# Designed miniproteins, single chains: the designs that were tried, part 19

Each design is a single chain, and the fold is of that chain. pLDDT is the mean over its residues in the fold that is shown.

## One batch from the design tools (miniprotein)

Design m634
Fold by ESMFold2-Fast:
Structure m634 (fold): chain A 108 residues (1-108)
Amino acid sequence: SVPEAGELLLETADPAVQAQLKRLADLGRAQPLTAEALRAFLAEHAAELTPFMRELLEALAERMAATGVSAVVTGVRESDGVLEITLAFAPDLEAAQRLLAELRAAEA
């Protein structure tokens, strides 16, 4: 079971943005995305990000830092040239770690 802590859908048909979002999705599937983890991703990949995606992810990191929430990737879907990534938000890192463990158990 996945706690309903709030969700964000990121979608794009731009192949360059798809590559960037796939990197973020891999990170969010390996470990919870904290504001610090998202800022570290932005620092490492800033040169590879479009201005639009950089601004969007910077705004997301700021909001996450302000609220203390962490995110996990709950879905990645590609259909008809569109990439969709679903992020679920948990109230803190411990709750995000539990959500990620539940998601991995459901896939086993």
Scores: mean pLDDT 78

Design m635
Fold by ESMFold2-Fast:
Structure m635 (fold): chain A 82 residues (1-82)
Amino acid sequence: SAVEEAERLLEELRRLSRELVEAAKAGDIDTANALGRRMRELLERLRELAEESGEPRVKEILKEAERIADETQREAVRAITE
């Protein structure tokens, strides 16, 4: 279902978020940037899924994913700037 796919994408986004912050803390900027692009691709897929399905739960998952992406960006910037 659309909800199950959205939940799987959210779990993948959480994994990428952790890996991105770890890469940023290690000073691996190229890896952090690549993971950031991957996270944006997942957000795009979630947005398409929310629009096509019209499911309220998928829209809730999209909002949580957007929150995680924003938090990840803040933590990565903080890690890079020391």
Scores: mean pLDDT 88

Design m636
Fold by ESMFold2-Fast:
Structure m636 (fold): chain A 91 residues (1-91)
Amino acid sequence: MEAEEQRIRQLSNETGSPEAIEKDIEIAMERMERAVDRLIAVYEYIKLSEPEEKERLTKELEEALRNRDYERIEELHRKAEEFLREREREE
């Protein structure tokens, strides 16, 4: 609940120096890139899965994103990496 308010307060307090702003932008960009890469991996895993699993995994991802269930998203990413690694070793 108060985490959102804390984040807004942090953004307001950090606008004081150009150097701090540059650091915050760099960190935000890195976080965005990592988040996008993780989502791409999960979608690749879903696409390469059997039809039944594809439907189930898509629903799980949609619900996790809707509910902001970060643990579920990390679990899906872990499974995606494992699946992609197994395919890499198989060939």
Scores: mean pLDDT 69

Design m637
Fold by ESMFold2-Fast:
Structure m637 (fold): chain A 73 residues (1-73)
Amino acid sequence: SRQEAIENTVESIRATGDVIEEEIKKIQEIKNSNLSEKEKQQKIEQVRKEMGEQMKKKSQELLEKHKLKDQSS
């Protein structure tokens, strides 16, 4: 239904928003550190990889949750 689509969208936005906020905070902390530019870039790449894996996991969890809702409809 239209209402289910809206609720699913809101849940997805909230879940992805939390991961994005965490990524931004970690990158800001790295930029404010006393590390060299090369070390900062390497750490930023590591954070992006870790956040990408968290995003994939949350997406899979949301997909499974949405499948259960579809089966009950």
Scores: mean pLDDT 76

Design m638
Fold by ESMFold2-Fast:
Structure m638 (fold): chain A 65 residues (1-65)
Amino acid sequence: MSGEEARKAALEAGASEEAAEALGRGGDQNPSFGGTAAHEVRKLLEEGDKEGAKEAAERAAQAGA
């Protein structure tokens, strides 16, 4: 669940499919990480910070492997 939400958030932010899959995989392995990453990306999108949302998604994907 959290992995799927993390993937969707990353894609909505404009992250690459590769980054979205990596973030989703990290979320599936660590639901707390996936949920936190999805929430942070969604919050930045809601605030209108599309560039920040994309960077957050890509950074989370790298951290979560």
Scores: mean pLDDT 76

Design m639
Fold by ESMFold2-Fast:
Structure m639 (fold): chain A 79 residues (1-79)
Amino acid sequence: GRATADALDAALARLTALANEFRAAAKQSGMSEEQVQAAGQQMEDGVRAVARAAAEGLDALKATADATVSWMEAQIAAA
């Protein structure tokens, strides 16, 4: 429904913002290009998890999106 689509769009926008924050933090930390690429793959896996949850309905989508955002924020904090 509309609410599910809006939640997905918001989650994807936040994931994009977190990916940009991670790239900035990685550059400051002196991470290698290989390490940045590996983290990028993990972020893509998170996006796929959100897309999968969307097929199960709004509550599953919200829970998966929130978990993915929290995980990505933890990765940025660790970088």
Scores: mean pLDDT 70

Design m640
Fold by ESMFold2-Fast:
Structure m640 (fold): chain A 94 residues (1-94)
Amino acid sequence: KKEAYYRAATEASLEGQRVLAEGHGDPASEYAAKALQALGDYFRAKAEGTNVEEAKKKYQEYLEKLRQVDPELAARTEARIAGLESKAEEEVKK
C-alpha cells in the first residue's frame, strides 16, 4: 500500500533528523542520519515501484561507512532500520 511506504519514509527522515540533532556535530551521527534519510528514499522508491535496489544500496553504503567510524552506533542504527522496515511491511499487509 503506497500510503504506508510514504508514512515510513517520513518516519525514517524524522528519525534521521533527531539522530543528527542529538549527535551535536558528531561525524558518526552524520553517517547514521544519512543512512536513515536514505532509508526514507528507499521507502519512497518502494511506494513508486522504481529504483528500489539503488535506494537500498545507498543506505547500506552509509551504514558501511558508519561501521568504519563507530561500529556500536552502526549496530544500533541497523537494528533501528530493521525495526522501521518491519513496521512498514506490517502496515502494507493491513
Scores: mean pLDDT 81

Design m641
Fold by ESMFold2-Fast:
Structure m641 (fold): chain A 88 residues (1-88)
Amino acid sequence: KIEEAAEEAGRKVREIALKDGMSEAQAEELGERVRETMLANAAAHKDPSLAAQATAREVSEAGRKLGLSEGAITSIAAAAVIALMEAA
């Protein structure tokens, strides 16, 4: 189910952000934002590929604004895309 996939992706994103040096509060906020973005895009798009593309763009922009490394941004975007595509 998409809700379970979004929760799992949010947890992975939190872990990646913590390893990249973010505070616990910032990592939790980013994880929640990724979860909400996945759910919103899944609801807005019938095509999982379009939902995944929109999610990857928004999540990558959020990560860059927060100062995450390019490696962390790539990992976060990949986690969200994989979870969304597998939930479809």
Scores: mean pLDDT 83

Design m642
Fold by ESMFold2-Fast:
Structure m642 (fold): chain A 60 residues (1-60)
Amino acid sequence: EKKKEKLLEFYKEAAEQGRPLTRRDILERQAKIYEELGDKSKAAAIYEILGDNERAEKFK
């Protein structure tokens, strides 16, 4: 699945660059992946968790 592959690439890139990943970083990347794949409901849910309610409403 494309979302799994993109998320794994993100983890590998972060590890290679030696930068720490916060939960916020992971959620932001997941939201963007779902947005790119057209999964509006999942993207909206993650944006709500991130506190971006205005953006979340656009994907409902």
Scores: mean pLDDT 73

Design m643
Fold by ESMFold2-Fast:
Structure m643 (fold): chain A 59 residues (1-59)
Amino acid sequence: MEERLLLAAKMEGLRKALSREQAEEIARRFGKDMGLSEEETEKLVPVVVATILETQAAR
C-alpha cells in the first residue's frame, strides 16, 4: 500500500540529512523490499524522493 511506503519515506527523512542521490537509493531499496519490479520501483522513486526531501525541509 502506498501509505506504508510514504510513512517509511518520512521516517528516513527524519533520521538524517540525505542528498537527492541518497533519497533515490532509499526509494529503490523500498521498491525492492516491497517486491516491486524495477519498472514499478522507478515509477515510485520521484514520489518517495519528494516525500523524504520535503520532510527534511520542514525540519
Scores: mean pLDDT 73

Design m644
Fold by ESMFold2-Fast:
Structure m644 (fold): chain A 100 residues (1-100)
Amino acid sequence: MAPVTKEASGTVAPGGSLTLTVTIPGEGDKFLKVSAKATSSPAPTISFSVDGQPLKTITYTEGDVTYASASTTLPAGQYTVTAHVEGSAPADVHLKVTVT
């Protein structure tokens, strides 16, 4: 299967989330990589889940920008990837999901 990349962006209110639906076609397990960038002042916290199940999220903050990444292995199916954003101000969020 060729690698598939999906992206979503938007402004997220404090305590809100941005979601992206991903379809993993074919047979066998595929590697799912999730990354997000969120900008607000002060910098927000990002966490990820897939179909409501939390992923171990690695975060790095630089100034007013938080970068987050997570990965998992999933079988064929349709999945909702959610970036949860915690902070005191609206954040501009960019979410990217890659399947390999």
Scores: mean pLDDT 83

Design m645
Fold by ESMFold2-Fast:
Structure m645 (fold): chain A 72 residues (1-72)
Amino acid sequence: MDELAKQAKLSPALVKEIDATLGGAVTRAILQSVVLQKPKDAAEAEKMARTLVRVALNGREERARQAALAAA
C-alpha cells in the first residue's frame, strides 16, 4: 500500500486512516483509482481520495439500508 500511496501522492497516514475505515481491498481500489486519474498535486489527490471514500461509505450505508428494509 505505501507504494500506491506514494504514486497517488497521498500521505501514508491518510492511507492508514482509509484502510482502518474501509478495509484493505476497498482502500487498494481507491488508491489505484487515484493513481489512474494522475492527480497534479497532493491536494488534488486528497480531494479525489476523499470523494472515493465518501462514495464507498455511501455504498456501504445503502447496502445496510437495503438489508434493514428486507428484514422489516
Scores: mean pLDDT 75

Design m646
Fold by ESMFold2-Fast:
Structure m646 (fold): chain A 87 residues (1-87)
Amino acid sequence: SMDARRAALLREISAHLRTDEELALAVALLEIARRRGRRLGRRALSLLTGRPFESPELEEESEEEARALLEEARARLAAARAELAAE
């Protein structure tokens, strides 16, 4: 079922995100995807973690798009951390 596929995706994400930095960047990638009306990218997650993602619920993107998304996610995370540090 669709619910079983979504549960499998959540288990895969939980298993493959090993560090607080990977988790923070994955959250930034999810936020970018939501704002654009898209799903999380398979290639962006694979580049982030160095691990393959098998879930069919992930969006297929080009290598160029995946790298651009990761750069945007890193910029957003850096900006958020700077705002928190300014307090």
Scores: mean pLDDT 80

Design m647
Fold by ESMFold2-Fast:
Structure m647 (fold): chain A 85 residues (1-85)
Amino acid sequence: SEREQMLATLRGFLDVLEQLVRQHPDDEDLKKLLDEVREILKKFERGEISVEEAEERLRRLATRVAELMRERGIQNPPGKPPPPL
Protein backbone atom coordinates (compact mmCIF):
# COMPACT_ATOMS: atom_id res chain seq x y z
CA SER A 1 0.00 0.00 0.00
CA GLU A 2 1.03 3.66 -0.36
CA ARG A 3 1.11 3.95 3.43
CA GLU A 4 3.45 0.94 3.82
CA GLN A 5 5.69 2.28 1.01
CA MET A 6 5.86 5.73 2.65
CA LEU A 7 6.63 4.17 6.05
CA ALA A 8 9.51 2.20 4.46
CA THR A 9 10.77 5.37 2.72
CA LEU A 10 10.69 7.38 5.98
CA ARG A 11 12.49 4.60 7.91
CA GLY A 12 15.13 4.33 5.17
CA PHE A 13 15.71 8.09 5.21
CA LEU A 14 15.93 8.05 9.04
CA ASP A 15 18.60 5.30 8.87
CA VAL A 16 20.63 7.31 6.31
CA LEU A 17 20.48 10.48 8.45
CA GLU A 18 21.41 8.54 11.62
CA GLN A 19 24.49 7.23 9.77
CA LEU A 20 25.39 10.78 8.60
CA VAL A 21 25.07 12.17 12.16
CA ARG A 22 27.23 9.27 13.46
CA GLN A 23 29.93 10.18 10.89
CA HIS A 24 29.59 13.94 11.60
CA PRO A 25 28.70 14.14 15.34
CA ASP A 26 29.61 17.86 15.55
CA ASP A 27 27.23 18.93 12.74
CA GLU A 28 24.28 20.57 14.50
CA ASP A 29 22.41 21.13 11.20
CA LEU A 30 22.42 17.37 10.44
CA LYS A 31 21.14 16.68 13.98
CA LYS A 32 18.25 19.12 13.44
CA LEU A 33 17.34 17.42 10.15
CA LEU A 34 17.45 14.03 11.93
CA ASP A 35 15.03 15.36 14.58
CA GLU A 36 12.71 16.65 11.82
CA VAL A 37 12.56 13.24 10.06
CA ARG A 38 11.90 11.55 13.43
CA GLU A 39 8.92 13.89 13.98
CA ILE A 40 7.56 13.19 10.47
CA LEU A 41 7.85 9.41 11.07
CA LYS A 42 6.25 9.69 14.54
CA LYS A 43 3.29 11.73 13.25
CA PHE A 44 2.86 9.42 10.26
CA GLU A 45 2.89 6.25 12.43
CA ARG A 46 0.26 7.87 14.69
CA GLY A 47 -1.94 8.68 11.67
CA GLU A 48 -1.67 12.44 12.36
CA ILE A 49 -0.53 13.20 8.77
CA SER A 50 -1.53 11.77 5.39
CA VAL A 51 0.70 10.00 2.84
CA GLU A 52 0.58 13.18 0.69
CA GLU A 53 1.62 15.43 3.61
CA ALA A 54 4.42 13.02 4.66
CA GLU A 55 5.65 12.87 1.04
CA GLU A 56 5.74 16.69 0.74
CA ARG A 57 7.50 17.13 4.10
CA LEU A 58 10.05 14.43 3.21
CA ARG A 59 10.65 16.01 -0.24
CA ARG A 60 11.42 19.40 1.34
CA LEU A 61 13.64 17.78 3.98
CA ALA A 62 15.49 15.70 1.34
CA THR A 63 16.24 18.92 -0.61
CA ARG A 64 17.67 20.53 2.54
CA VAL A 65 19.78 17.42 3.26
CA ALA A 66 21.14 17.40 -0.32
CA GLU A 67 22.01 21.12 -0.09
CA LEU A 68 23.75 20.65 3.28
CA MET A 69 25.70 17.62 2.02
CA ARG A 70 26.87 19.64 -1.00
CA GLU A 71 27.95 22.56 1.27
CA ARG A 72 29.86 20.10 3.51
CA GLY A 73 31.39 18.19 0.56
CA ILE A 74 29.78 14.95 1.76
CA GLN A 75 29.43 12.14 -0.79
CA ASN A 76 26.15 10.21 -1.22
CA PRO A 77 25.32 8.41 2.06
CA PRO A 78 25.68 4.60 2.28
CA GLY A 79 22.35 2.71 2.11
CA LYS A 80 20.57 5.34 -0.02
CA PRO A 81 16.78 5.21 0.57
CA PRO A 82 14.39 4.53 -2.33
CA PRO A 83 13.40 7.69 -4.27
CA PRO A 84 10.49 9.78 -2.87
CA LEU A 85 7.04 8.70 -4.03
Scores: mean pLDDT 79

Design m648
Fold by ESMFold2-Fast:
Structure m648 (fold): chain A 73 residues (1-73)
Amino acid sequence: SESLEKLREELEKAKEDGSLTPAEIKAMEAMLEFLEKGASAEEVEKWSKENLEEYLALEKAAIAAKRAAEAAE
């Protein structure tokens, strides 16, 4: 997917300029990998249980993005 490649490129740029924390980098890399593979809900749940801090950071970002999109209407 073109969108997945763009997200991966943006992640690499953010890693180079220090815009992201190590936890955010780890969470984004894991989610991109899950999206590329078409990961099952079971795999995502297992990862979230093992990486709770990273998962919570990602959930918070997703909620913020959804609210921003709704406000842009």
Scores: mean pLDDT 68

Design m649
Fold by ESMFold2-Fast:
Structure m649 (fold): chain A 57 residues (1-57)
Amino acid sequence: MTPEEAREKAAALAAAAGGRARVRGLLDPKHGVVYEVTIHDEETGETTRHVFYTDKP
């Protein structure tokens, strides 16, 4: 997927988490742009990480 698509997916996931999410954009030399979404679950007290990779064309 494109870096812009990955960013939009990360933003949508963060919005769905109701403000307890953090989005970070990273540059990976092998995979290009990587977006990490960290979501804190208030019910369990757990933190879940989701990573969106963009492969080089």
Scores: mean pLDDT 72

Design m650
Fold by ESMFold2-Fast:
Structure m650 (fold): chain A 65 residues (1-65)
Amino acid sequence: EKEKEREEKAKKLAESTRETRLEQGLPAEEASKRTYEAVYAALQETDQDKQGQAALQAVEDFKKR
């Protein structure tokens, strides 16, 4: 099921963002949620190359903010 796969990937990247921010002593909950939403939206792209780039960009943006 492709929806389930997208949710699992988005969840893993959101969890990674949360852990990174918590290790740095930064607010993590909102950044994790935003990462999940952005990655999930990116994974709905029809072009796989653009899908991967958009997902990576979202993780980068929310980890650094």
Scores: mean pLDDT 70

Design m651
Fold by ESMFold2-Fast:
Structure m651 (fold): chain A 96 residues (1-96)
Amino acid sequence: MTALPSDEELRARLEALVAEDEAQLRAAGLPEEVIEQLRVLAEAQFEAVRSGRTEEYSRAVALLAADRPEGEELLRALGLERAAEALRALLAAEAA
């Protein structure tokens, strides 16, 4: 592979990065709920890359950050309902 890794290689890299990030986030004192939400987001981003819908995913994230229901609807249309919930929870925590 010259430009893009295989799905198997991408999955292995994602799992390794998520495991390392989780360890660092726990060391930093983040709650388990937040760590799990970040895992859901990493999985959703991988699926968006795999399906070639990165632009729609990025748009949905931007709309959710702007507190617009269209962002949540777009993530659901992409099949990423858990990502919509995780993003809302993280944005609510950031806004507080």
Scores: mean pLDDT 76

Design m652
Fold by ESMFold2-Fast:
Structure m652 (fold): chain A 80 residues (1-80)
Amino acid sequence: MSPSVSEALMLLEKESETSEHSDVVQQLLDQLLQAPTIQQRIQIVEQALQEHSDDRELVEVLQRVLDSLRTAERIDEKLS
């Protein structure tokens, strides 16, 4: 697992502990852990952003996670 993917997962874990969105964040984390490719993980986060676009706190966290995943995707595509 790339460092960027690990950081994205850690961000979600921290939010699940303290956020009122813990249920949503935990479900999202489970989906990301089950997704076999970075592209599928990006798709999951983009879908969550679309579904929760009115929740500013969740949107900020999801955008950071998405940026980390997209960075990992660019590195993997360049090296693989």
Scores: mean pLDDT 72

Design m653
Fold by ESMFold2-Fast:
Structure m653 (fold): chain A 76 residues (1-76)
Amino acid sequence: MTVREAAEEAAKSGRNLVITDFEKLAQEKRDKLLSQPGIREENGKLVVDGKQPLGTILGRLVSAFELDDEIEYELL
């Protein structure tokens, strides 16, 4: 699914967005994501706080992703 679709599901469910293929990103993009509030790394996965408005979640992700980028994710 795309970054946009994953963010929409997280916002709708109020669950955290966990990007499981985070290791495929260049280090500079990982550093940019981890500098955003409400984003953390846990066990090599990127965890994004899903209890935020959709626009806030999307705004954090566009620091390193295009919204049409395909990602592997889960919701927690």
Scores: mean pLDDT 81

Design m654
Fold by ESMFold2-Fast:
Structure m654 (fold): chain A 100 residues (1-100)
Amino acid sequence: MTEEQKKRIEEILERAKSLVEQALKEGNKDQAVYAYAARSAAYFILGKVDEAIKDLEKAREIGDPETFEKAVQKAVEAVRYAVNGDYDKAIELLEEILKE
C-alpha cells in the first residue's frame, strides 16, 4: 500500500465517524450501519482488528439484520480487494459504501 493510499483510507475513517454522528442525529440507522461497516473495513485494511470488530458489533446492534448483512457484504468485498493488493478498488468501494 502506498503512502497516498494509506492517507485516503485514514480520511475514510474520519469521514465515516462524521457520517455515523450525522446519521444518528437524523435518526437514519441504515446510514449509520453502512458508515460503521465502511469504517470497520478501513480498520481491517490498516490492521486495526479490535477497532474493526467494535464497529461491526455497533452496526449489528443498531441495524436490522438485512441492512447489516448487505453492509457487511460490501465491507468484506472492499477488504478482499485490499488483501489481493488492489487498494485503489478497495478505497473506491469504501467511498461507495459511505454514499449509502
Scores: mean pLDDT 86

Design m655
Fold by ESMFold2-Fast:
Structure m655 (fold): chain A 87 residues (1-87)
Amino acid sequence: LSPAEQEAIAMYEEVIAAIDAGASPEEIKAIVERRSAVILALLREQGDEAGAARAERMRASLLEAIDTDVEAARIALRSELQALKEK
């Protein structure tokens, strides 16, 4: 796994744990924003502009899902986490 993929795993695990603990949408979004900034910096440092664009879209979708349907966000994150861990 790349450093960006390892950070994505850490983000997904931290967000899922926060949802499971009953954290507020504001707290969960703060985790996403903090972790996404690291992922984006890693991708940009590597010159992966396409990867950075995909990460920005994923961040935006996740922030929206946390405000609108946190359970859908949780399910999607678990699916992404499983896919990354199977690499």
Scores: mean pLDDT 83

Design m656
Fold by ESMFold2-Fast:
Structure m656 (fold): chain A 85 residues (1-85)
Amino acid sequence: MEEIKELIKKLSDKDPKVRLEAIEKLEEILESDFEKLEPFREEIIKALNNLIKNDKDKEVKEKAKRLLLKLETAEGLRLIEAALG
């Protein structure tokens, strides 16, 4: 999926506005069709953790934290449903 690969690249962009837009677009995809993010989950989590730890822009850090929480929560809920039958 070309779109998601480009968004992951944009998470490492020098422009904080580009990084913010990439986070927002990934969040939209997660909310509409999380299955599209599954093949890139580890890359996205790694990129978001890097932004949370190292980014100089406060908005980027906050949005990265929110997206990471949403991604982990969506996965956790599915795992609970699978375990319960």
Scores: mean pLDDT 76

Design m657
Fold by ESMFold2-Fast:
Structure m657 (fold): chain A 68 residues (1-68)
Amino acid sequence: GVDELKQIAKEIQKKTKKIPDSTLQLIFDVAQRDPEAAVSALLGTMRSLEVPEEELQEYESKLQKALN
């Protein structure tokens, strides 16, 4: 659900130390209306911040499980 997605996103922010609080808040606002778009936005943000592709694949899997 949305709350699980938000918790995963916060954990990713803490682990990577790359995602600004303002960016995370925008993704949370998107998640309230369109959780799938929020996952896409979060993954795109992580790619732009040069999070390794191996880590992105693990995060994508966890985020997709949160949607179901």
Scores: mean pLDDT 84

Design m658
Fold by ESMFold2-Fast:
Structure m658 (fold): chain A 82 residues (1-82)
Amino acid sequence: METAEELLEKGKKAFEEKDYAEALKYYGKVLEEFPDSDEAAEALLLLGKMYEELDNPDGAKALREEVIEKYPDTKAAEEAKK
């Protein structure tokens, strides 16, 4: 059994290596298995940043709005408001 933190770290490593498919897989696992965690809010924010890097600004904006909407009391939501 992997923790939300372990899955998030795997996603971050994949994103750093520009393996967007693997990053999406691990961010998706955090969101699916740990939906109420601070790590889920960060995974959703990082997914938005990945979409921005892939030249999908509409997708990135939608994900930032979802972080604020679903995870309002998190550090990720405060970052998304900027």
Scores: mean pLDDT 82

Design m659
Fold by ESMFold2-Fast:
Structure m659 (fold): chain A 83 residues (1-83)
Amino acid sequence: MEQEAIERARRLREEAEEKDPELAEEGKELAKLSIEDPEAFNELVAKRGEEVAANADDPEVAERARLITGTAQAVLYEELEKE
């Protein structure tokens, strides 16, 4: 189960890096923030979630959120593997 989640996150990061490197960079910054400042990360995620919900009918907003979240997840999984 964990292996499939890791592989899915890695694919989303690769897709973001190929299609929109800025989204990949934003995802990496989110992952870094979650490690360095969990409080600020939680506040940012809540704010972003409200923005996504307000624009639920916009497929570009949904796609951006998916690529950013996938990239952040992939970075976090790689950090856990570096032990």
Scores: mean pLDDT 75

Design m660
Fold by ESMFold2-Fast:
Structure m660 (fold): chain A 90 residues (1-90)
Amino acid sequence: SMREIEEGELMLRAMSAALKEDKEKVKELYEEAKKKGLDTRYVDAGIMAAANFALKSGDLETAKKAYEILVELSEDEEAKEEAKKKLEEL
């Protein structure tokens, strides 16, 4: 469906923004999701994917910043708690 395509694109755009450490762009993506009635958890998923990719690649600074962005900007308590636990392990 159109919504599923937009949610998939939202996740990929969030992942890209998090890898670039672009907190302002991540904030814009949460607001865009809310305005369009899309699930903001796809933004959370994109940020988490970026952080996990950076961590697996040995880029600890990018991983840390991506988890910090998620903790600060996400409205999903489970996503925030997962990111906090990852930050404690770094």
Scores: mean pLDDT 88

Design m661
Fold by ESMFold2-Fast:
Formats: sequence, structure tokens, C-alpha cells
Structure m661 (fold): chain A 71 residues (1-71)
Amino acid sequence: SLEARLQERADVIYYTASKLREIGDEIDGELNGTTVPQLSAAQRAAQDAAARARALALAREVAAKVAEELA
């Protein structure tokens, strides 16, 4: 289904962005000796939920534009 494909793409976008952020934070920490501020579990959950929502919205926007070009 379309929704299943959008969710799959949103998950890939979210996981890719999450991993790039993690790698970036580690590199910045090593180069600058900076400790990333620790967020509470609730704050991390809220940020993860927001990131997943943004990824899904982006996947839908891309799918809509592709559909318009193919129509």
C-alpha cells in the first residue's frame, strides 16, 4: 500500500538522519572536547517523535511531487 511505502521511506530517512547526527556528535566531541548536553528520557522521546513525524511528512511530500511528474 502507499501508506506502507511512505512509512518505510520515513523510517529510512529517520534512521539515516539519526545515525548521521550521532556520528556528527561523536566527531565534534572528539575534536572540540565538547560533551553533548544530556536530555531527559521524556525530552529524547519527544525529539524522536518529532523527527519521525518530520521524516513521514517529507516522504509524503516527495511521493506527491513524484506522482505529479509521472501523471
Scores: mean pLDDT 69

Design m662
Fold by ESMFold2-Fast:
Structure m662 (fold): chain A 98 residues (1-98)
Amino acid sequence: MEKLEKAREAAEEAGAEVSESQQLILEVRLEGKGVLQVAAGGNEEEAKEQVREQAKIAGLKVLEIKPVVKTHPTPALVVTAVVDGKTWTTAISEEDTV
């Protein structure tokens, strides 16, 4: 838990929005690439639109996007940052903090 607290402080100091919550994870099925899991915060429809736009930029065809059921009670930090006017959301767990 101390690792998550330090990661949270660093993210907040960098101007990112941080909240402790269960993550919305989108499973994105890509043609020829299989399934990619993408962390998303807040609104499911906005998160799906962001995934579709990123896939389009990367030249990837999205076959399916589905929300993953929240099965893990472990709290994660949700870091939301605005880069070039676009919202990016990343889930950070205790195992992901260095």
Scores: mean pLDDT 59

Design m663
Fold by ESMFold2-Fast:
Structure m663 (fold): chain A 62 residues (1-62)
Amino acid sequence: PDKELQRELVIRLGEALGLSREEAEELFEKEGSTGKAVEAMAKRAGVSPEEAERLGVRLLVS
């Protein structure tokens, strides 16, 4: 998907993990990729990257 869609997905996942929209968007911009941003958010939230990725998939199909 395009970068705007990826940014929105990262923000939604970040919010689900208890991060602010600003934190999630900053991580996306800083890391430059969805996968790296998800990994960084998972570490901040204290969950595994695998758990964060599963939450992301659930958000996409909900």
Scores: mean pLDDT 75

Design m664
Fold by ESMFold2-Fast:
Structure m664 (fold): chain A 95 residues (1-95)
Amino acid sequence: VKALEISLQYEGARWVFANDLYRAVKLLGAEEVARRILKGEPIPGIAGSVSFLANIPKRELAEILRRMAEALEDSPVRKEQVDALLELAEAIERL
């Protein structure tokens, strides 16, 4: 759990996690993924536990997702991932 949190500070690990979140948003929709994250529930397609995310305040979690999106924004190939992360951040703040 903490190893994954530390890994998110590294660009490569952060982008892998961003892609996993993007796939989950495409499968379930941003609102459902946001609900599961906030409750610490399992998310399809994400290897390992994301229950630690439920312990992060909504505003901080949304800011983390926006920073992940900003790190990807320089690449047009990642536009769908950027859009999905921003939609997920909005859903987390809205819920």
Scores: mean pLDDT 69

Design m665
Fold by ESMFold2-Fast:
Structure m665 (fold): chain A 74 residues (1-74)
Amino acid sequence: MSPKVQEALAEIDKLADETRERVLKAEAEGDWEKVRELLRETIERQTKIVKEVLPELAELVEERRRRALEFLAR
């Protein structure tokens, strides 16, 4: 595996861990608008990272991003 891909996966994992902690805090406070905002930001950042290091998956991750954001907008 490429070192650049390994670093990107580590960044995605770190972002997921940080988001999980913030989401749990917002849920405990009943702030569902903040939960949706945090999830949306994480989806956008993860999509950007994947598109930069695995451009062959760009269309697939962009479609996944759109569907996830549509779900969060409900």
Scores: mean pLDDT 78

Design m666
Fold by ESMFold2-Fast:
Structure m666 (fold): chain A 93 residues (1-93)
Amino acid sequence: MEAEIRALAARVAAQLDALLATHDLDAEEREIAEKLATVYRAIATGVIDDEAIEAFEELLKLTKEDTPLAKELLEAVRNRDSKRLMELMIKEM
């Protein structure tokens, strides 16, 4: 399960990086894509650094996500709890 989710997250991050490099996105689309790539890279590696925390917080602000799940994901990211983050991601599948 975890290995499959990490592999999927790595693929999504790579696809977002390719999208940013090859497509003419507007400013909002580019910002969202950059933050998503950073978040998926953190999930793929299990390393939640300050950049990943900032990206997740900014992404929620940009998308105006206000769900219980989004709040739990943010708490896990802020606590650098990669295990909790993975548990929450598995529940979405």
Scores: mean pLDDT 75

Design m667
Fold by ESMFold2-Fast:
Structure m667 (fold): chain A 90 residues (1-90)
Amino acid sequence: SAAEHEKLLARLKAMMKGSSEFSKAVLILTYFVDNAEQASPEEVAEAQKALDIIYEKMPPEVQAELEAMRKKGTPLIDLAQFALKAILEG
């Protein structure tokens, strides 16, 4: 339900307290990927900002692929999944 989604988001924000900016961005993107179909416009905007933070910390090869995907008009959820996979495999 929407109420359960809001409770999970509030808990996630509390858990990010004391984490690095990069770690917070990873948590935000992970939550977005798992809940994309129910994401509010505000949550989509937070996910976009989180992706930008992650992008700045990624190796040049991953940055180049994300830029290529963006130029093709790849949806945010696919960009987020690619970035998270790159973090897990790198």
Scores: mean pLDDT 80

Design m668
Fold by ESMFold2-Fast:
Structure m668 (fold): chain A 55 residues (1-55)
Amino acid sequence: MSSKITSDANSVANSLRSAGKDDLADTVISNVNTAISNGDLDGATKIIRDASSYL
């Protein structure tokens, strides 16, 4: 589960970087890692979904 979330976060971050949104990509990775560290897998998934809405 966490490895899938990390993979999805990296995919979204790479898409954000290709769109010129490097700061947002870095923020997404940081926030997802924090959520995973806290055991908040639902929060991590929400961060990824919210970030993908900027694409």
Scores: mean pLDDT 81

